# Ledger of designs, part 59: designed miniproteins, single chains

Each design is a single chain, and the fold is of that chain. pLDDT is the mean over its residues in the fold that is shown.

## One batch from the design tools (miniprotein)

Design m2035
Fold by ESMFold2-Fast:
Structure m2035 (fold): chain A 77 residues (1-77)
Amino acid sequence: MERIQQLILEGQSHLGQGVEAEKQGNLEEAAEHYRQAAEKFDEAARLYEEAGDTTMADLFRNQSEYLKKKAEELEKK
């Protein structure tokens, strides 16, 4: 449980850094932080699946996919 919470906190930290970079017009840096946040949420989803919590695993996989698409969108601008 503690490891999953740490991954979520790291993902949230990268998400915040991505938002800040985006506000400053650093779109490539923002995209990189969004991708790193997605990786942390994917890892959290994997650990939730291993723990048998498919609902939480699906939630974090969906969040990760959203952030990956957002990063791709920023890179195309």
Scores: mean pLDDT 85

Design m2036
Fold by ESMFold2-Fast:
Structure m2036 (fold): chain A 75 residues (1-75)
Amino acid sequence: MAELRALAEQVVEELRALVQELQAAGASKEDILRKAAELLLARIQAILDSDVPLSPEERAGLQARRAALEAFLAA
């Protein structure tokens, strides 16, 4: 429970830093969205592969989000 919350807060901070860096570099909105999706996908995969205790609902939710992000990046 506490570990998943801490990981979520870390991901939010990483996303904020990434968006700020890409905006400073003059990246397009599409490039920012793609890079944000790649980072989210990597973090979701890491959580699913970790020993973090997840409820069946939390695991299903993360798997669904992973599938949606993979579909977005494949387009």
Scores: mean pLDDT 78

Design m2037
Fold by ESMFold2-Fast:
Structure m2037 (fold): chain A 87 residues (1-87)
Amino acid sequence: IEELIKETREAIKEVKELAAQLTDQQFRDQVLSSADDLEKELKELEEQAKKATDPQELKLIEAQVQFLLGQAEALKLLIKQKLAQEK
């Protein structure tokens, strides 16, 4: 789970780096807001994972982290498409 959390954090960081290159300020602000929300949720899940003593609880947290990773990767693709359109 530590490796998955790290991967998700790196994906969120990449979202923010890509978003900083956007010329559409409104779209950039929306994307950065979404990235901040994902980062906050990831931090909460990381703290929950540290406190979890039940294997079933850990598996649920792992699934939630995987879901956040998927959202971050989808957001990266969306930004890359927007950047390509902006040239």
Scores: mean pLDDT 81

Design m2038
Fold by ESMFold2-Fast:
Structure m2038 (fold): chain A 80 residues (1-80)
Amino acid sequence: SSKIEKIQEIVKEMFSRAQEIAEEKNDVELLKKIKELYEEFVENPENLELAKKVVKQIVELFPDDEEIKKLAKEFEELLK
């Protein structure tokens, strides 16, 4: 459905932003963690509970990033 597709796009945008930050920091362990979360998500991209868990993990890794905060808010608004 359109709603699930929008959720998937927001989660993918959050991963793209998370990868950017980790690459700029040259943080190999953070990049590995982001890649593992992404691989888990793409195996079950329609699983809403998994999407919620992944979004929470990305927010916890980047609590002060304005773009991540914005995307997380958009994700929450789609769940209403």
Scores: mean pLDDT 85

Design m2039
Fold by ESMFold2-Fast:
Parts: C-alpha cells; sequence; structure tokens
Structure m2039 (fold): chain A 88 residues (1-88)
C-alpha cells in the first residue's frame, strides 16, 4: 500500500511534467499522510494538486521573466494541509 501510494503519486506527477525531485517530495508527504490515517486516494489527490499548483505558480513567474525556484518540502506540505482542511 505505502509503496503503491509513492509510485502512483510520482507516476501521476511525472505524466503532468512535474520534475522528479518535486514529484518525490510530494510522494514522501503523501506516504506520511497515509501513515497519519488519511485515505490513500485523498493523500495522493492532495499531494498531486499541491505540487501542480506550486509548479504552475513557478511557470507563471518564469514566463514573466522572473526566476522560478523549485518548491520546498515545507511549501508543498503547507499546500497539502490547507487542501485537506478545506476538503474535510
Amino acid sequence: MLKEVEKETIKRLLSLGVPEKVAKMAAKIAVELVKEGIEPKTAIEAAVSAAVSAMTARRILESAGYEGKEPTEEELKERIYYLLEKLS
């Protein structure tokens, strides 16, 4: 189960063009959420949505001529917890 959560999160994010480093960070957080009792599907959806949102913000900045920095694990975690609180 935990390995499947990690693999599915990474696979989905890579298919959406998210860099492997960011995909792995999101997958790590999704696995931690499942260990905390969050349903696997919910954890994967929250992690995927947060990572895609962070990458979209970066791409918008880059297209405007600003330096886009990769999201940190802490930034992804904050986005994921926000989504979980609003969907609960």
Scores: mean pLDDT 80

Design m2040
Fold by ESMFold2-Fast:
Structure m2040 (fold): chain A 58 residues (1-58)
Amino acid sequence: MSIDEAVDEALERVKGLSRDEQLAVLGEWLRELYLNEGFSPQEVSQIASRVLEKLDQE
């Protein structure tokens, strides 16, 4: 899975949720990316930043 794929998947998972629910679901997804998909903490931070930027546009 690429960073772009992880960002797109996060956005689909949080679509239509409240801000608080979006942050909770994003946190669970980022944990899965770190523990199961082998992303580094730096890559997880980059994914989180990109997702939050896109959510702030919508």
Scores: mean pLDDT 81

Design m2041
Fold by ESMFold2-Fast:
Structure m2041 (fold): chain A 97 residues (1-97)
Amino acid sequence: STPAPLADPLEALDAAKRNLELARPHSSDQDSIDRALKQVEEAKEHVRRGDREGALRHLSEAMNAALEALPHADPRGQQHLLGAINQLASAMVALER
């Protein structure tokens, strides 16, 4: 596969985690944010052990949880959740290429 323009899937996952944590005070859906954060940590563990397939499964779950939180966030929370979603998508692209 052609090398991805993204530097590191772990950097993207760390950025996603920061955005999810910033979204927390701006959303009524704390459960979905907590699930997304847990799935990001699981994805990081799978990346570190070279399990691309496992990482992609946990990334998909994190993405779904972040999308579930989106309609329950105020405009600031929506910006942070979209930031997280973009970073999760970047990690997925890096792992698939």
Scores: mean pLDDT 84

Design m2042
Fold by ESMFold2-Fast:
Structure m2042 (fold): chain A 98 residues (1-98)
Amino acid sequence: EAEELLEKGKEYLKEGDYDKALEYYEKALAIYRERGDKLGEARVLKNIGEVYRKKGDYQKAIDYYERALAIYKEIGDEKGAKEVFDLIVDIGIEQIKA
C-alpha cells in the first residue's frame, strides 16, 4: 500500500502535478514511518526532494535529500547514499552558476 502511494506520487511528479505528488508522498511517508521502514522512508524523502527541485525550491530539495542521505548512511545503503549525494552536488553546481 505504501509502495502504491509512492508510485502514484511518482506518476503525478511525471505529469507536473507537484501538489498531488507531495500529497501521495506524504501519505507514503507516514506509513513507512509507522512501520519503521527506514529504506521506504529514505526513498520517499528523496522523491519529495525531487518535487522541490523541479519547483525550483533548492533549499527544501537539499533539506529533504540530506534527510534521505542520513537514513541511507544509517542503514548502510551505500548505493542509495551515493545517488542522493550526487543529487545534492548537482544542485550545488547549479546554484554557483550566474
Scores: mean pLDDT 86

Design m2043
Fold by ESMFold2-Fast:
Structure m2043 (fold): chain A 85 residues (1-85)
Amino acid sequence: MEAVREEAERERRETLALLDRFRESGERVEAGLGGEFREALPDDLLRERLPAIIAKAEANSELLDEEQKVRLEAAKEVLAALEAR
């Protein structure tokens, strides 16, 4: 039970930390659609990680406040921009 509890807590913490990082990049995405954001995170890493982060955030949507929901939408927008090639 302890391992399962720690895993759930770690997963929530990781999801929120990743959303926080994408929120910080969201202002840059709005300003230049990912210019400086791409310098913060490699495009390949974003393509790999964003779908999983978005899925986890949507699965835990009840745990997200208004700011975190904005971060989730910013992450979806960044992923869409990266895939539009």
Scores: mean pLDDT 59

Design m2044
Fold by ESMFold2-Fast:
Structure m2044 (fold): chain A 85 residues (1-85)
Amino acid sequence: AKELLEKGKEGKEEYVDELLEVIKNSKNLEDKLAAVKALGRIGDKRAIEIIKEFAETEKLSDDEAEIVRDGLLTLVNPDAEKPAD
C-alpha cells in the first residue's frame, strides 16, 4: 500500500538492494568497488555489514582497500561534515 511512497525516493531503496546484491553475489572486484562507492554516497547503513564482510573476504590492493575503507568510513561517519582523512 505504501510502495509508491517508499519508491518515491527515486528508487534509492531499489538501487541500494541492487548494490548489495552486487557485493554479495558478484565476484567482479571492479563491480564491487563501484557498488561500495555508490553505497557510501547513499549512506544506507544496511550496507555497512556487507561492505565490512567484502573488505575482510577480498584480498585487496592498497588502492582498492582505500576505496572500500573510505566507503565504510563514510557510512559509519555520523555526519558528512566530519569525514575521514
Scores: mean pLDDT 66

Design m2045
Fold by ESMFold2-Fast:
Structure m2045 (fold): chain A 91 residues (1-91)
Amino acid sequence: LEIPEELAERARKAYESLSEEQIKAAGAAVEAIADAALPALLAADEAEQVELLGRTLFEQAEAVLKVTGNEELGEALRERARLETEALRAA
């Protein structure tokens, strides 16, 4: 999956506006959600893995929004999660 250049640019600009503390907190939140999702992903069949991965990506986007308060970054990450999930379903 190739992320659209416009979406990647919006995400990068939003990320550059974050403090080091916000970046660290966002990274920790993303990692915690991934760690919590991993057992279910490993136990899931192929069809379930696509849906669980999609949910995990959306939860990570929401967590980044809550931690940073950066709505532009949250929106860009949600759009990325949608595109990645659709690409996986189409494959």
Scores: mean pLDDT 77

Design m2046
Fold by ESMFold2-Fast:
Structure m2046 (fold): chain A 73 residues (1-73)
Amino acid sequence: SMIEKIYKLTYENAKKLGLSDEIAYLTAQAVKYELSGDLDKAKELDKKLREMASDEQIRKAREAAAKALEEVL
């Protein structure tokens, strides 16, 4: 599915930007929940990312997701 492609690409982009497996996973999963309409679950993962990651890591995570969305959508 399109959502699964965005999930995988977001994860791969995050890893290429030097983010940890955990941050890459949480970022990709949050995007997947958002696109699937599970907005509450997406917000919970975004909150967890903001609590555990630095501002620079959050910026890179958002960049990874944005690039995936731009490529597939």
Scores: mean pLDDT 88

Design m2047
Fold by ESMFold2-Fast:
Structure m2047 (fold): chain A 65 residues (1-65)
Amino acid sequence: MLEEIRELAEKAGLSEEERDYVIGTAETFYEDALKRGLSPEQAREIALEAARGVIDAIKRKKELE
């Protein structure tokens, strides 16, 4: 999971700080999903979707700069 998120962020041209933010967001979503009674597999999928959303938002912000 974390390695996949790291590669996605690097591919998108994110800085180390932005990548760390993406990873932190994904971890938060993973923990929340587990607290809701979802399986680790489902929690991982939700975390990956959250990471992709954050990466997309950062990319859009950079294009507006």
Scores: mean pLDDT 80

Design m2048
Fold by ESMFold2-Fast:
Structure m2048 (fold): chain A 55 residues (1-55)
Amino acid sequence: SAAEAGERAGKEAGDRGLNSTQAGAYGHIKAGEAGGNQEDITRGALAGSRAGKPG
């Protein structure tokens, strides 16, 4: 699903060293690109934000 695509992308960005803001933004963007609704986009953003490094 779009939510899963965003969640995976955001988490991978955070795991690769992006900070919480950038990893969250990446998850947000990828969920939207996959055709996600507002709920899907929020899930992608949260997953990236949580995986991202502090700062």
Scores: mean pLDDT 82

Design m2049
Fold by ESMFold2-Fast:
Structure m2049 (fold): chain A 110 residues (1-110)
Amino acid sequence: SPLEIMKELIEIVEKLKKKIESLAPNDEKLKAMLDELLDLLRFAYKVMEKQSEEEQKEIVLNALDTALKGLETIKEMIEESDFPEEVKEKLIKEVEEAKKEIEKLKKKAE
């Protein structure tokens, strides 16, 4: 269902945030961006609970696209950062894995 896909999307982003916090514990910018994305997704989930199934599908497809664009921005921020090269590679890998999981959810939602 669209609600289950939105819940899985939120869980993917929460897991990514936890991994980024572990790899870059002193970084506040990446954490803030992920928190803004999570707040947006959680708000969308609350809105979806009172909508028709067709409207829920539209909201979740838009949320999936928003999340993918957000993760692309996070990846660019990592690439432009002053992090050590080994830390950048690990962070980019985690973002790319999260993007792949979200792309799989999008195919299920379509």
Scores: mean pLDDT 89

Design m2050
Fold by ESMFold2-Fast:
Structure m2050 (fold): chain A 111 residues (1-111)
Amino acid sequence: MSDRELFVRIGERMGIPRSLAEEIYDKVLAEYRNPSDEELVDYLMEKLGISREEAEKLLNRAKALNLSKVLFLTLVELSVATGIPLEELMKVLFELDVEEGVKLLKEAVLK
């Protein structure tokens, strides 16, 4: 699944209109500048109103989940736009990845 389609499906699971999810993704992609880890920490502190320690923990969790910087930034922007906690959006991402893996295994076993 593409990062764009995965992001749109996360939005749909949270009751966000597809058009709004697509607009947020396209805006983040257009503004993407391959930020450093320190720039990401500063961005998280500003956008989410959290401490540096909390921002560093959140970035480390995103890395542990092997999220692309673009996908992580789109999830942050969606969280800010909707008020949905970022942790809930990341949980839905993990659930969708597991569902896709199960689908692929089921298709392989049925023949």
Scores: mean pLDDT 76

Design m2051
Fold by ESMFold2-Fast:
Structure m2051 (fold): chain A 97 residues (1-97)
Amino acid sequence: MLDKVAEKLWDFFYQGDFPEEVIGLPLVPVQPVLVEPPAEIIKKELGIPLEVARKIATRIILWYAQQVRDGTLPSREEFIEEVKRIIEEVLEEEKKK
């Protein structure tokens, strides 16, 4: 399931659904228009509350934007691994509460 959600997020970010115009902007706080589409993908694929999905989506967006600013784009494999890591980290944080 994590592989499938990471692959759908890869398609979202790299196949033209993510608004490239905003990548160079300060993303803190991240605007809802950037967070809601990937959050809906995460919520649907993982069956988790939208609030948790938004937290995951925000961390992915901030990480991805930092990679773009650093002048490198992650490979598909690097993107999938980091997205899976972020999802697991957020879900582990939620379990500790």
Scores: mean pLDDT 72

Design m2052
Fold by ESMFold2-Fast:
Structure m2052 (fold): chain A 96 residues (1-96)
Amino acid sequence: KEIYEAAKKAKELVKELLRLLEEGAPQEELEAIEKKGQEYLDKALAGLAKIDPELLKELQERSRQIQEEYLDDPILAQEKKWELLLEAAKKADEKA
């Protein structure tokens, strides 16, 4: 369940980043949260690649399609991509 935990933590950090942006937090604080979120996202993707590279490829293709479909709503696109990542991470943890 390490892949799912990493993906979940990455999503939580992205939500915190958006809240801090709305509050006008300093750029240094925003960059620190963004870096931590990216580290957890990278960990989740690396875990997916190791356990199920085909599922990762499918996730990346579906993510690209969502980005194209929701070009006018990047926030909704990101939420849908997070849902896909969490689902894929859960499936990979079940295979591990």
Scores: mean pLDDT 82

Design m2053
Fold by ESMFold2-Fast:
Structure m2053 (fold): chain A 88 residues (1-88)
Amino acid sequence: ATPSPEAKELNAKGVELFKKGEYEKAIELFQEAIRIDPLYAEAYFNMGEAYKKLGKYEAAASLYLTAQTIEPDNEKFKKAYEEALKKA
């Protein structure tokens, strides 16, 4: 299903904080997006990217796996999971 407008707005705000290097604050917004829409694969992926920037590869791998499980045909999510798993 398409993510809710509220979850999309939270994800977009998280992405802007991520671009500014505010990774912990970005994670909080991605967590809120996931709370509203637990099948929002892109929000799990973005939270994984933020954990990766913080050097938390086990957390990143888990989040990428969740995104890949929701969208199994998404090569971006699959590749991110495989690469993070090697570093975890």
Scores: mean pLDDT 88

Design m2054
Fold by ESMFold2-Fast:
Structure m2054 (fold): chain A 97 residues (1-97)
Amino acid sequence: SLAEKIQAAADKMLQVAEEAYKQGLSAHQIVQKVAQVAIDFLKADPDLNDELKKAIDRILGAFHIAARLAEASNEDVLASMKRAMDIIIKRLLEQIE
C-alpha cells in the first residue's frame, strides 16, 4: 500500500541518518545521504506513484528543516530529525485514510 511505501521510505531515511550521525558527519552531509535514499527509493518504485513522490519530498523537507533548526539552536541534530519525522509521518498517514 501507499502507507507501507511511505513508512518503508521513512524507516530507511532514518536508518541512514543514524548511521551518518554515528560516523560524525555534519547536518548537511546527513541530509545529503538522506536525499540520496529518497532518490534511490523513488527509482526503485515501478509504479512511479505521484503521491509517493510528494510524500517522500515532504519527508526530505522535514529533515532539511530539522537540520537547520538544530544548528541554529545548538540542539542534537539526530534527535531533531527524529521528532520532525514522527510529526510528518503521522500527518502523511492521516491523509491516506
Scores: mean pLDDT 80

Design m2055
Fold by ESMFold2-Fast:
Structure m2055 (fold): chain A 97 residues (1-97)
Amino acid sequence: MKGYIGKAILALMQGNFEEAARYLKEAIDEFGLEKVYQYAVDLLKKYNSPEYAFIAAVLALLLGDRETAEEYIKKANELGFPVTLEDVERFAELVRG
């Protein structure tokens, strides 16, 4: 899990959204969506990083929790990563395949 999420974050920081989505999908396929979501939320609490907030928003949306996804989008914006719900929806589609 840690290696996949670390690679997803690095790809995201480099603007490589397709690679970031692929690493996130690999983590979900190996560990399950709910465990990956909890891990991302724990990393957000520990590091308070906008990239972790963005990943948490994507995972919340994939779990069907749009309201929680919108709260994490707000958190990502407050931390300096300007994203919209439409951006998160597009990234979630890349993760689904």
Scores: mean pLDDT 85

Design m2056
Fold by ESMFold2-Fast:
Structure m2056 (fold): chain A 76 residues (1-76)
Amino acid sequence: SYGRALAEAVREASRQPSFEAAAEVVRRTAESIGATVETRETVEDGRPVLRAVVTLPPTPESPEPVTVELVVPVAP
C-alpha cells in the first residue's frame, strides 16, 4: 500500500546522516509509487527536520490530487 511504502521511507530517511540523503530516500520511494514530492529543509526546535509534501497519483474513485505531508527528523 502507499501508506506502508511512505512509512518505510520515513523510517529509512530518518536514519540518514544528512538532508540530501534523507530527501533522496523519500524521492525514490515517491517515484516508485508514481507520486511527486516537494522537500523543504528546516530547523525546528534547534533540530534538523526534512518536510516532504507527497502528491499521490489519482484513482478512479479519487480523481483530485491527494497530498500527504511527511515530517522526518534528520540525524545530527
Scores: mean pLDDT 79

Design m2057
Fold by ESMFold2-Fast:
Structure m2057 (fold): chain A 67 residues (1-67)
Amino acid sequence: MSLLVIDGTGLTRAQVAEILAMVREAAREVGIVPDIMKQVPQEKMEAFQRLLAERAKAAGIDAVTLL
């Protein structure tokens, strides 16, 4: 299981909004509908976490990492 870490304690409101937008876009692109009551295939979860981390890094946001 990959661990996605987001540290929001030092972020501005604008940076938080940007991260949330990236989360929504990454989920949409890998075909994940966020539903806590349903199991998401591991391959889609891994693709989502990787895509989110790559986009955050490209935007200059170091608050999103994969462990």
Scores: mean pLDDT 65

Design m2058
Fold by ESMFold2-Fast:
Structure m2058 (fold): chain A 88 residues (1-88)
Amino acid sequence: MLEEVERLARERGLSDESIEVAVEIKELDPSLSPEEAVRIAEELEELAQKLGVPVTSVYVGVLSARKQGPEAGEEARRRMLDLLAREA
């Protein structure tokens, strides 16, 4: 299962750091499909690149929020998008 997530992330051209993030997302939330875990990591990598920060910084914020519930995780992602918009 985790090897499938890693393979899919590599096929989508994610960085080694983002591949590790995808694997961690799947392990922490077994209800996610491999495709969903990779998609989340892909979105986080895109945001991290646009913000000029490491993907792990974005991921840690989202992970902390997710421990408080799925809605909190989505809120953290929206805050990252707001920061990106302010940079433009």
Scores: mean pLDDT 69

Design m2059
Fold by ESMFold2-Fast:
Structure m2059 (fold): chain A 81 residues (1-81)
Amino acid sequence: LSEKQKKVLELMKEKGRIPTPLEIAKALNISLSTASRILEEALAALEEAGLDLTELFLADAREDYEKVKRMVEEAMKKLGL
């Protein structure tokens, strides 16, 4: 994982939701297009670590901050983060 991908995962864990490309762009001082790509790459890394993206998106849509945090944290641990 790149340092920017790790920062996106930390931001997701901190907020308890999937950050928008605009939030990522502001937090990392990068373009919106770069932010969208890094978010996509970070989500792909979580999926490779065994995270169910459908469950993550459902938890995010329900504003279940605790579940989003737990799911991301567990996947990050499997990635050695």
Scores: mean pLDDT 87

Design m2060
Fold by ESMFold2-Fast:
Structure m2060 (fold): chain A 81 residues (1-81)
Amino acid sequence: SKIEEILKELEKKLDEEEKKLADELAEDSEKTAEKLTELAQNSDAEEQERLKLIEAYAAAKVLLKLGASEEEKQAFLKMLE
């Protein structure tokens, strides 16, 4: 699965703390997304790229758990470009 491949690639790039934050985002997307948005507003370019990877990892986990449609998978892949 392309989503599974992306998830594995992101796991290699993220540290344990970032993976934990991504897990929290996957479980409580609305509340955690607000925190990530606030962090992004005060982050430099490097920190913003790290937050983007965390969000992508969380999104991939949610899509695999819920059994996403091809349209949802395609939209996710476009977000990663």
Scores: mean pLDDT 72

Design m2061
Fold by ESMFold2-Fast:
Structure m2061 (fold): chain A 82 residues (1-82)
Amino acid sequence: KEKAKEAIKRIIDLANEGRLDEVEEIIKFVGTKDEEAAKRLEILAKYVVDHPLNEKEKENAVESILSDELGFKAAELAAEAL
């Protein structure tokens, strides 16, 4: 669970910084395991690019992603890519 949280935080940080090539590499890896999980992360990354998140918003986004089964799976797969 801790690694899953760190993976989502990393994706948010990379997207906030505009480092989309690195985000896309992680999402591509997740997509080789689960295409729906990859889409979940694509939606998150797009949202963060359009709406840069502060620290409190980042924590809330992490909790939101990990609260659903698909989001949790996506986070665990992203942690494997990191």
Scores: mean pLDDT 82

Design m2062
Fold by ESMFold2-Fast:
Structure m2062 (fold): chain A 76 residues (1-76)
Amino acid sequence: SLLSDIEQEAAATLVELAVWISLLKRGAKLSPEEIERARRVAERGLELAERTEDENLAAALREAAEELRRLVEEAE
């Protein structure tokens, strides 16, 4: 495999984080359920950042997850 299971999940989560960030930055009107999903994705991103051995991927996950957490808090 080109990527470990953790690295595959980390890469997929980074893409998902980028989508949520993009939606919130464009002023998308999210439901409370969608806000809660975004919050869970940010939490998972932080967990995966600690578990991946890819330092660049870990740094990208932390940055994106922290930005999503901030945007979610601002949307409340």
Scores: mean pLDDT 85

Design m2063
Fold by ESMFold2-Fast:
Structure m2063 (fold): chain A 77 residues (1-77)
Amino acid sequence: MKEEIDVDVEIALAEIELTVARLAVQRHGKDALPEAIATLEKVIARLQELIEKHPHPDAQRLLEEAQSELNRLKAEQ
C-alpha cells in the first residue's frame, strides 16, 4: 500500500530532521535555536498527524523525543 510506504518514509524523515536540529544546536549554539525550534515544531505536528491515522511504536517514540528536545531548546532561549 502507498500509505504503508509513506508511514515508513515519514518516520525516517522525522528521525533525520530531529537529528539535524539537535546537531545544529550542538554545533552553532544559540544562533541555531530559532531554526531548530521551528523544525521540531513541524516534526511534532507531522508525527501527531501520522500517529492519529497510523499508530506506530517508532513514531510514538520519536514524537516523545521531539517534544522533550523542543522543551529543552525553548528553556535555552
Scores: mean pLDDT 79

Design m2064
Fold by ESMFold2-Fast:
Structure m2064 (fold): chain A 108 residues (1-108)
Amino acid sequence: MEKLKKELLEAAKKVINSKTVEEFLEAYDEFVVKLFELFPDEREKISEALENTLKELNITMEDLARSLDKEKRKEFFIKFFENLAELLKDKPELSEIAKEIAEELAKL
């Protein structure tokens, strides 16, 4: 778990720090792969967390990809993991991991 959690956190940081739309898309694909490795069989809840986060922030994925604002990308990932933790509350170990990732991203 710790290794996968660190890999996912580093993948999220790469997305936040990407300087072009192309770099964003490549980093985001890596992030999604790591996300499914850490949260296997939770595809529906991951999708719901993504949709909820985009709606709450009133943004699209295209807006996020085109934005060079690291703070906006950081806010997106924090909210995403907070929403994922809430959706996973019936699985407390996974919910705790999502919450810890949100807290670590908030420290950046």
Scores: mean pLDDT 85

Design m2065
Fold by ESMFold2-Fast:
Structure m2065 (fold): chain A 61 residues (1-61)
Amino acid sequence: LQEWKDKLYNAPNLEEMAEILAEGIVEDPSLKEELVEIARQLGMPEELIKKAVEKAEKKLK
């Protein structure tokens, strides 16, 4: 929970932030909406958020 928030806040670039977002959603899918909102607040582009979510959903299926 807090661990994924801390990882997103400390991501060195947008590509790493996208990877962290995808991994967080895979580990706990119930956090998807909260993690997406945090990434959006941190300035992550919607296109990268969408790709991270799609990557996570593919792994969960």
Scores: mean pLDDT 79

Design m2066
Fold by ESMFold2-Fast:
Structure m2066 (fold): chain A 80 residues (1-80)
Amino acid sequence: GLAEEVNAVLEELREELAEKTPEELLQLDQEACLAIGQDPSNLVAHARAIVLCEQLGRESEAAAQRRHLALVAEELGVDV
């Protein structure tokens, strides 16, 4: 289902980002936020922002991003 598919993508991103330094994670988070600002319907940028927030220890922000991703997906008629 949706949760399993999203969790699989998030797990792959966690593995890719696990070896990044906190400075690199912060830079990538800024890039993801810019991408969302340019195109709020960019679901991939939202997924990256979720994992980056988790890796930076910003759990509440990560949870907010997950909710936002779900709302954007519903508005687009996309099942993520």
Scores: mean pLDDT 73

Design m2067
Fold by ESMFold2-Fast:
Structure m2067 (fold): chain A 91 residues (1-91)
Amino acid sequence: SAAAELAEQIRAQIPVVKEMAEKIKKEGDAEQQREAAEKLEEQARKLREKARELEEKGGPKEVVDALLELAEAAEEQARELKEAAEELEKE
């Protein structure tokens, strides 16, 4: 179904977000890590709002769930980036 295909496309972004965040955690400085974390937190908020709006309109549960999974992944990576930045700032 179109909903299942869209949900799969959304979930396919999860490993991309994780890979990019891992690279920034290993190679980025504290400023880059904090900036990446802030951007991921903003993206997560927008994804949760989209999921809520879709659910309120009676949209497909598969897509709502995929958006929430992507938002959660972004929030987890943002937290890890903030922790990595804090560690780098401790000298």
Scores: mean pLDDT 88

Design m2068
Fold by ESMFold2-Fast:
Structure m2068 (fold): chain A 60 residues (1-60)
Amino acid sequence: MEIDEEEVEESLRRMQVAVTKIFMKNNKLSLEEAVEALRSDPSVSKETVDAIEEELLKEE
């Protein structure tokens, strides 16, 4: 069961990171603005936002 959760979390993070990058590019948002938008999005959990922020910071 924990293995399934890790796989789901990794897949969700990859998808959310890709979506966030597209959203940033289309709207010319900064990383901070994109993170704030994610934090305000009810479809995105706090854990997912943290993971996306970490990946985006790593890309910088």
Scores: mean pLDDT 71

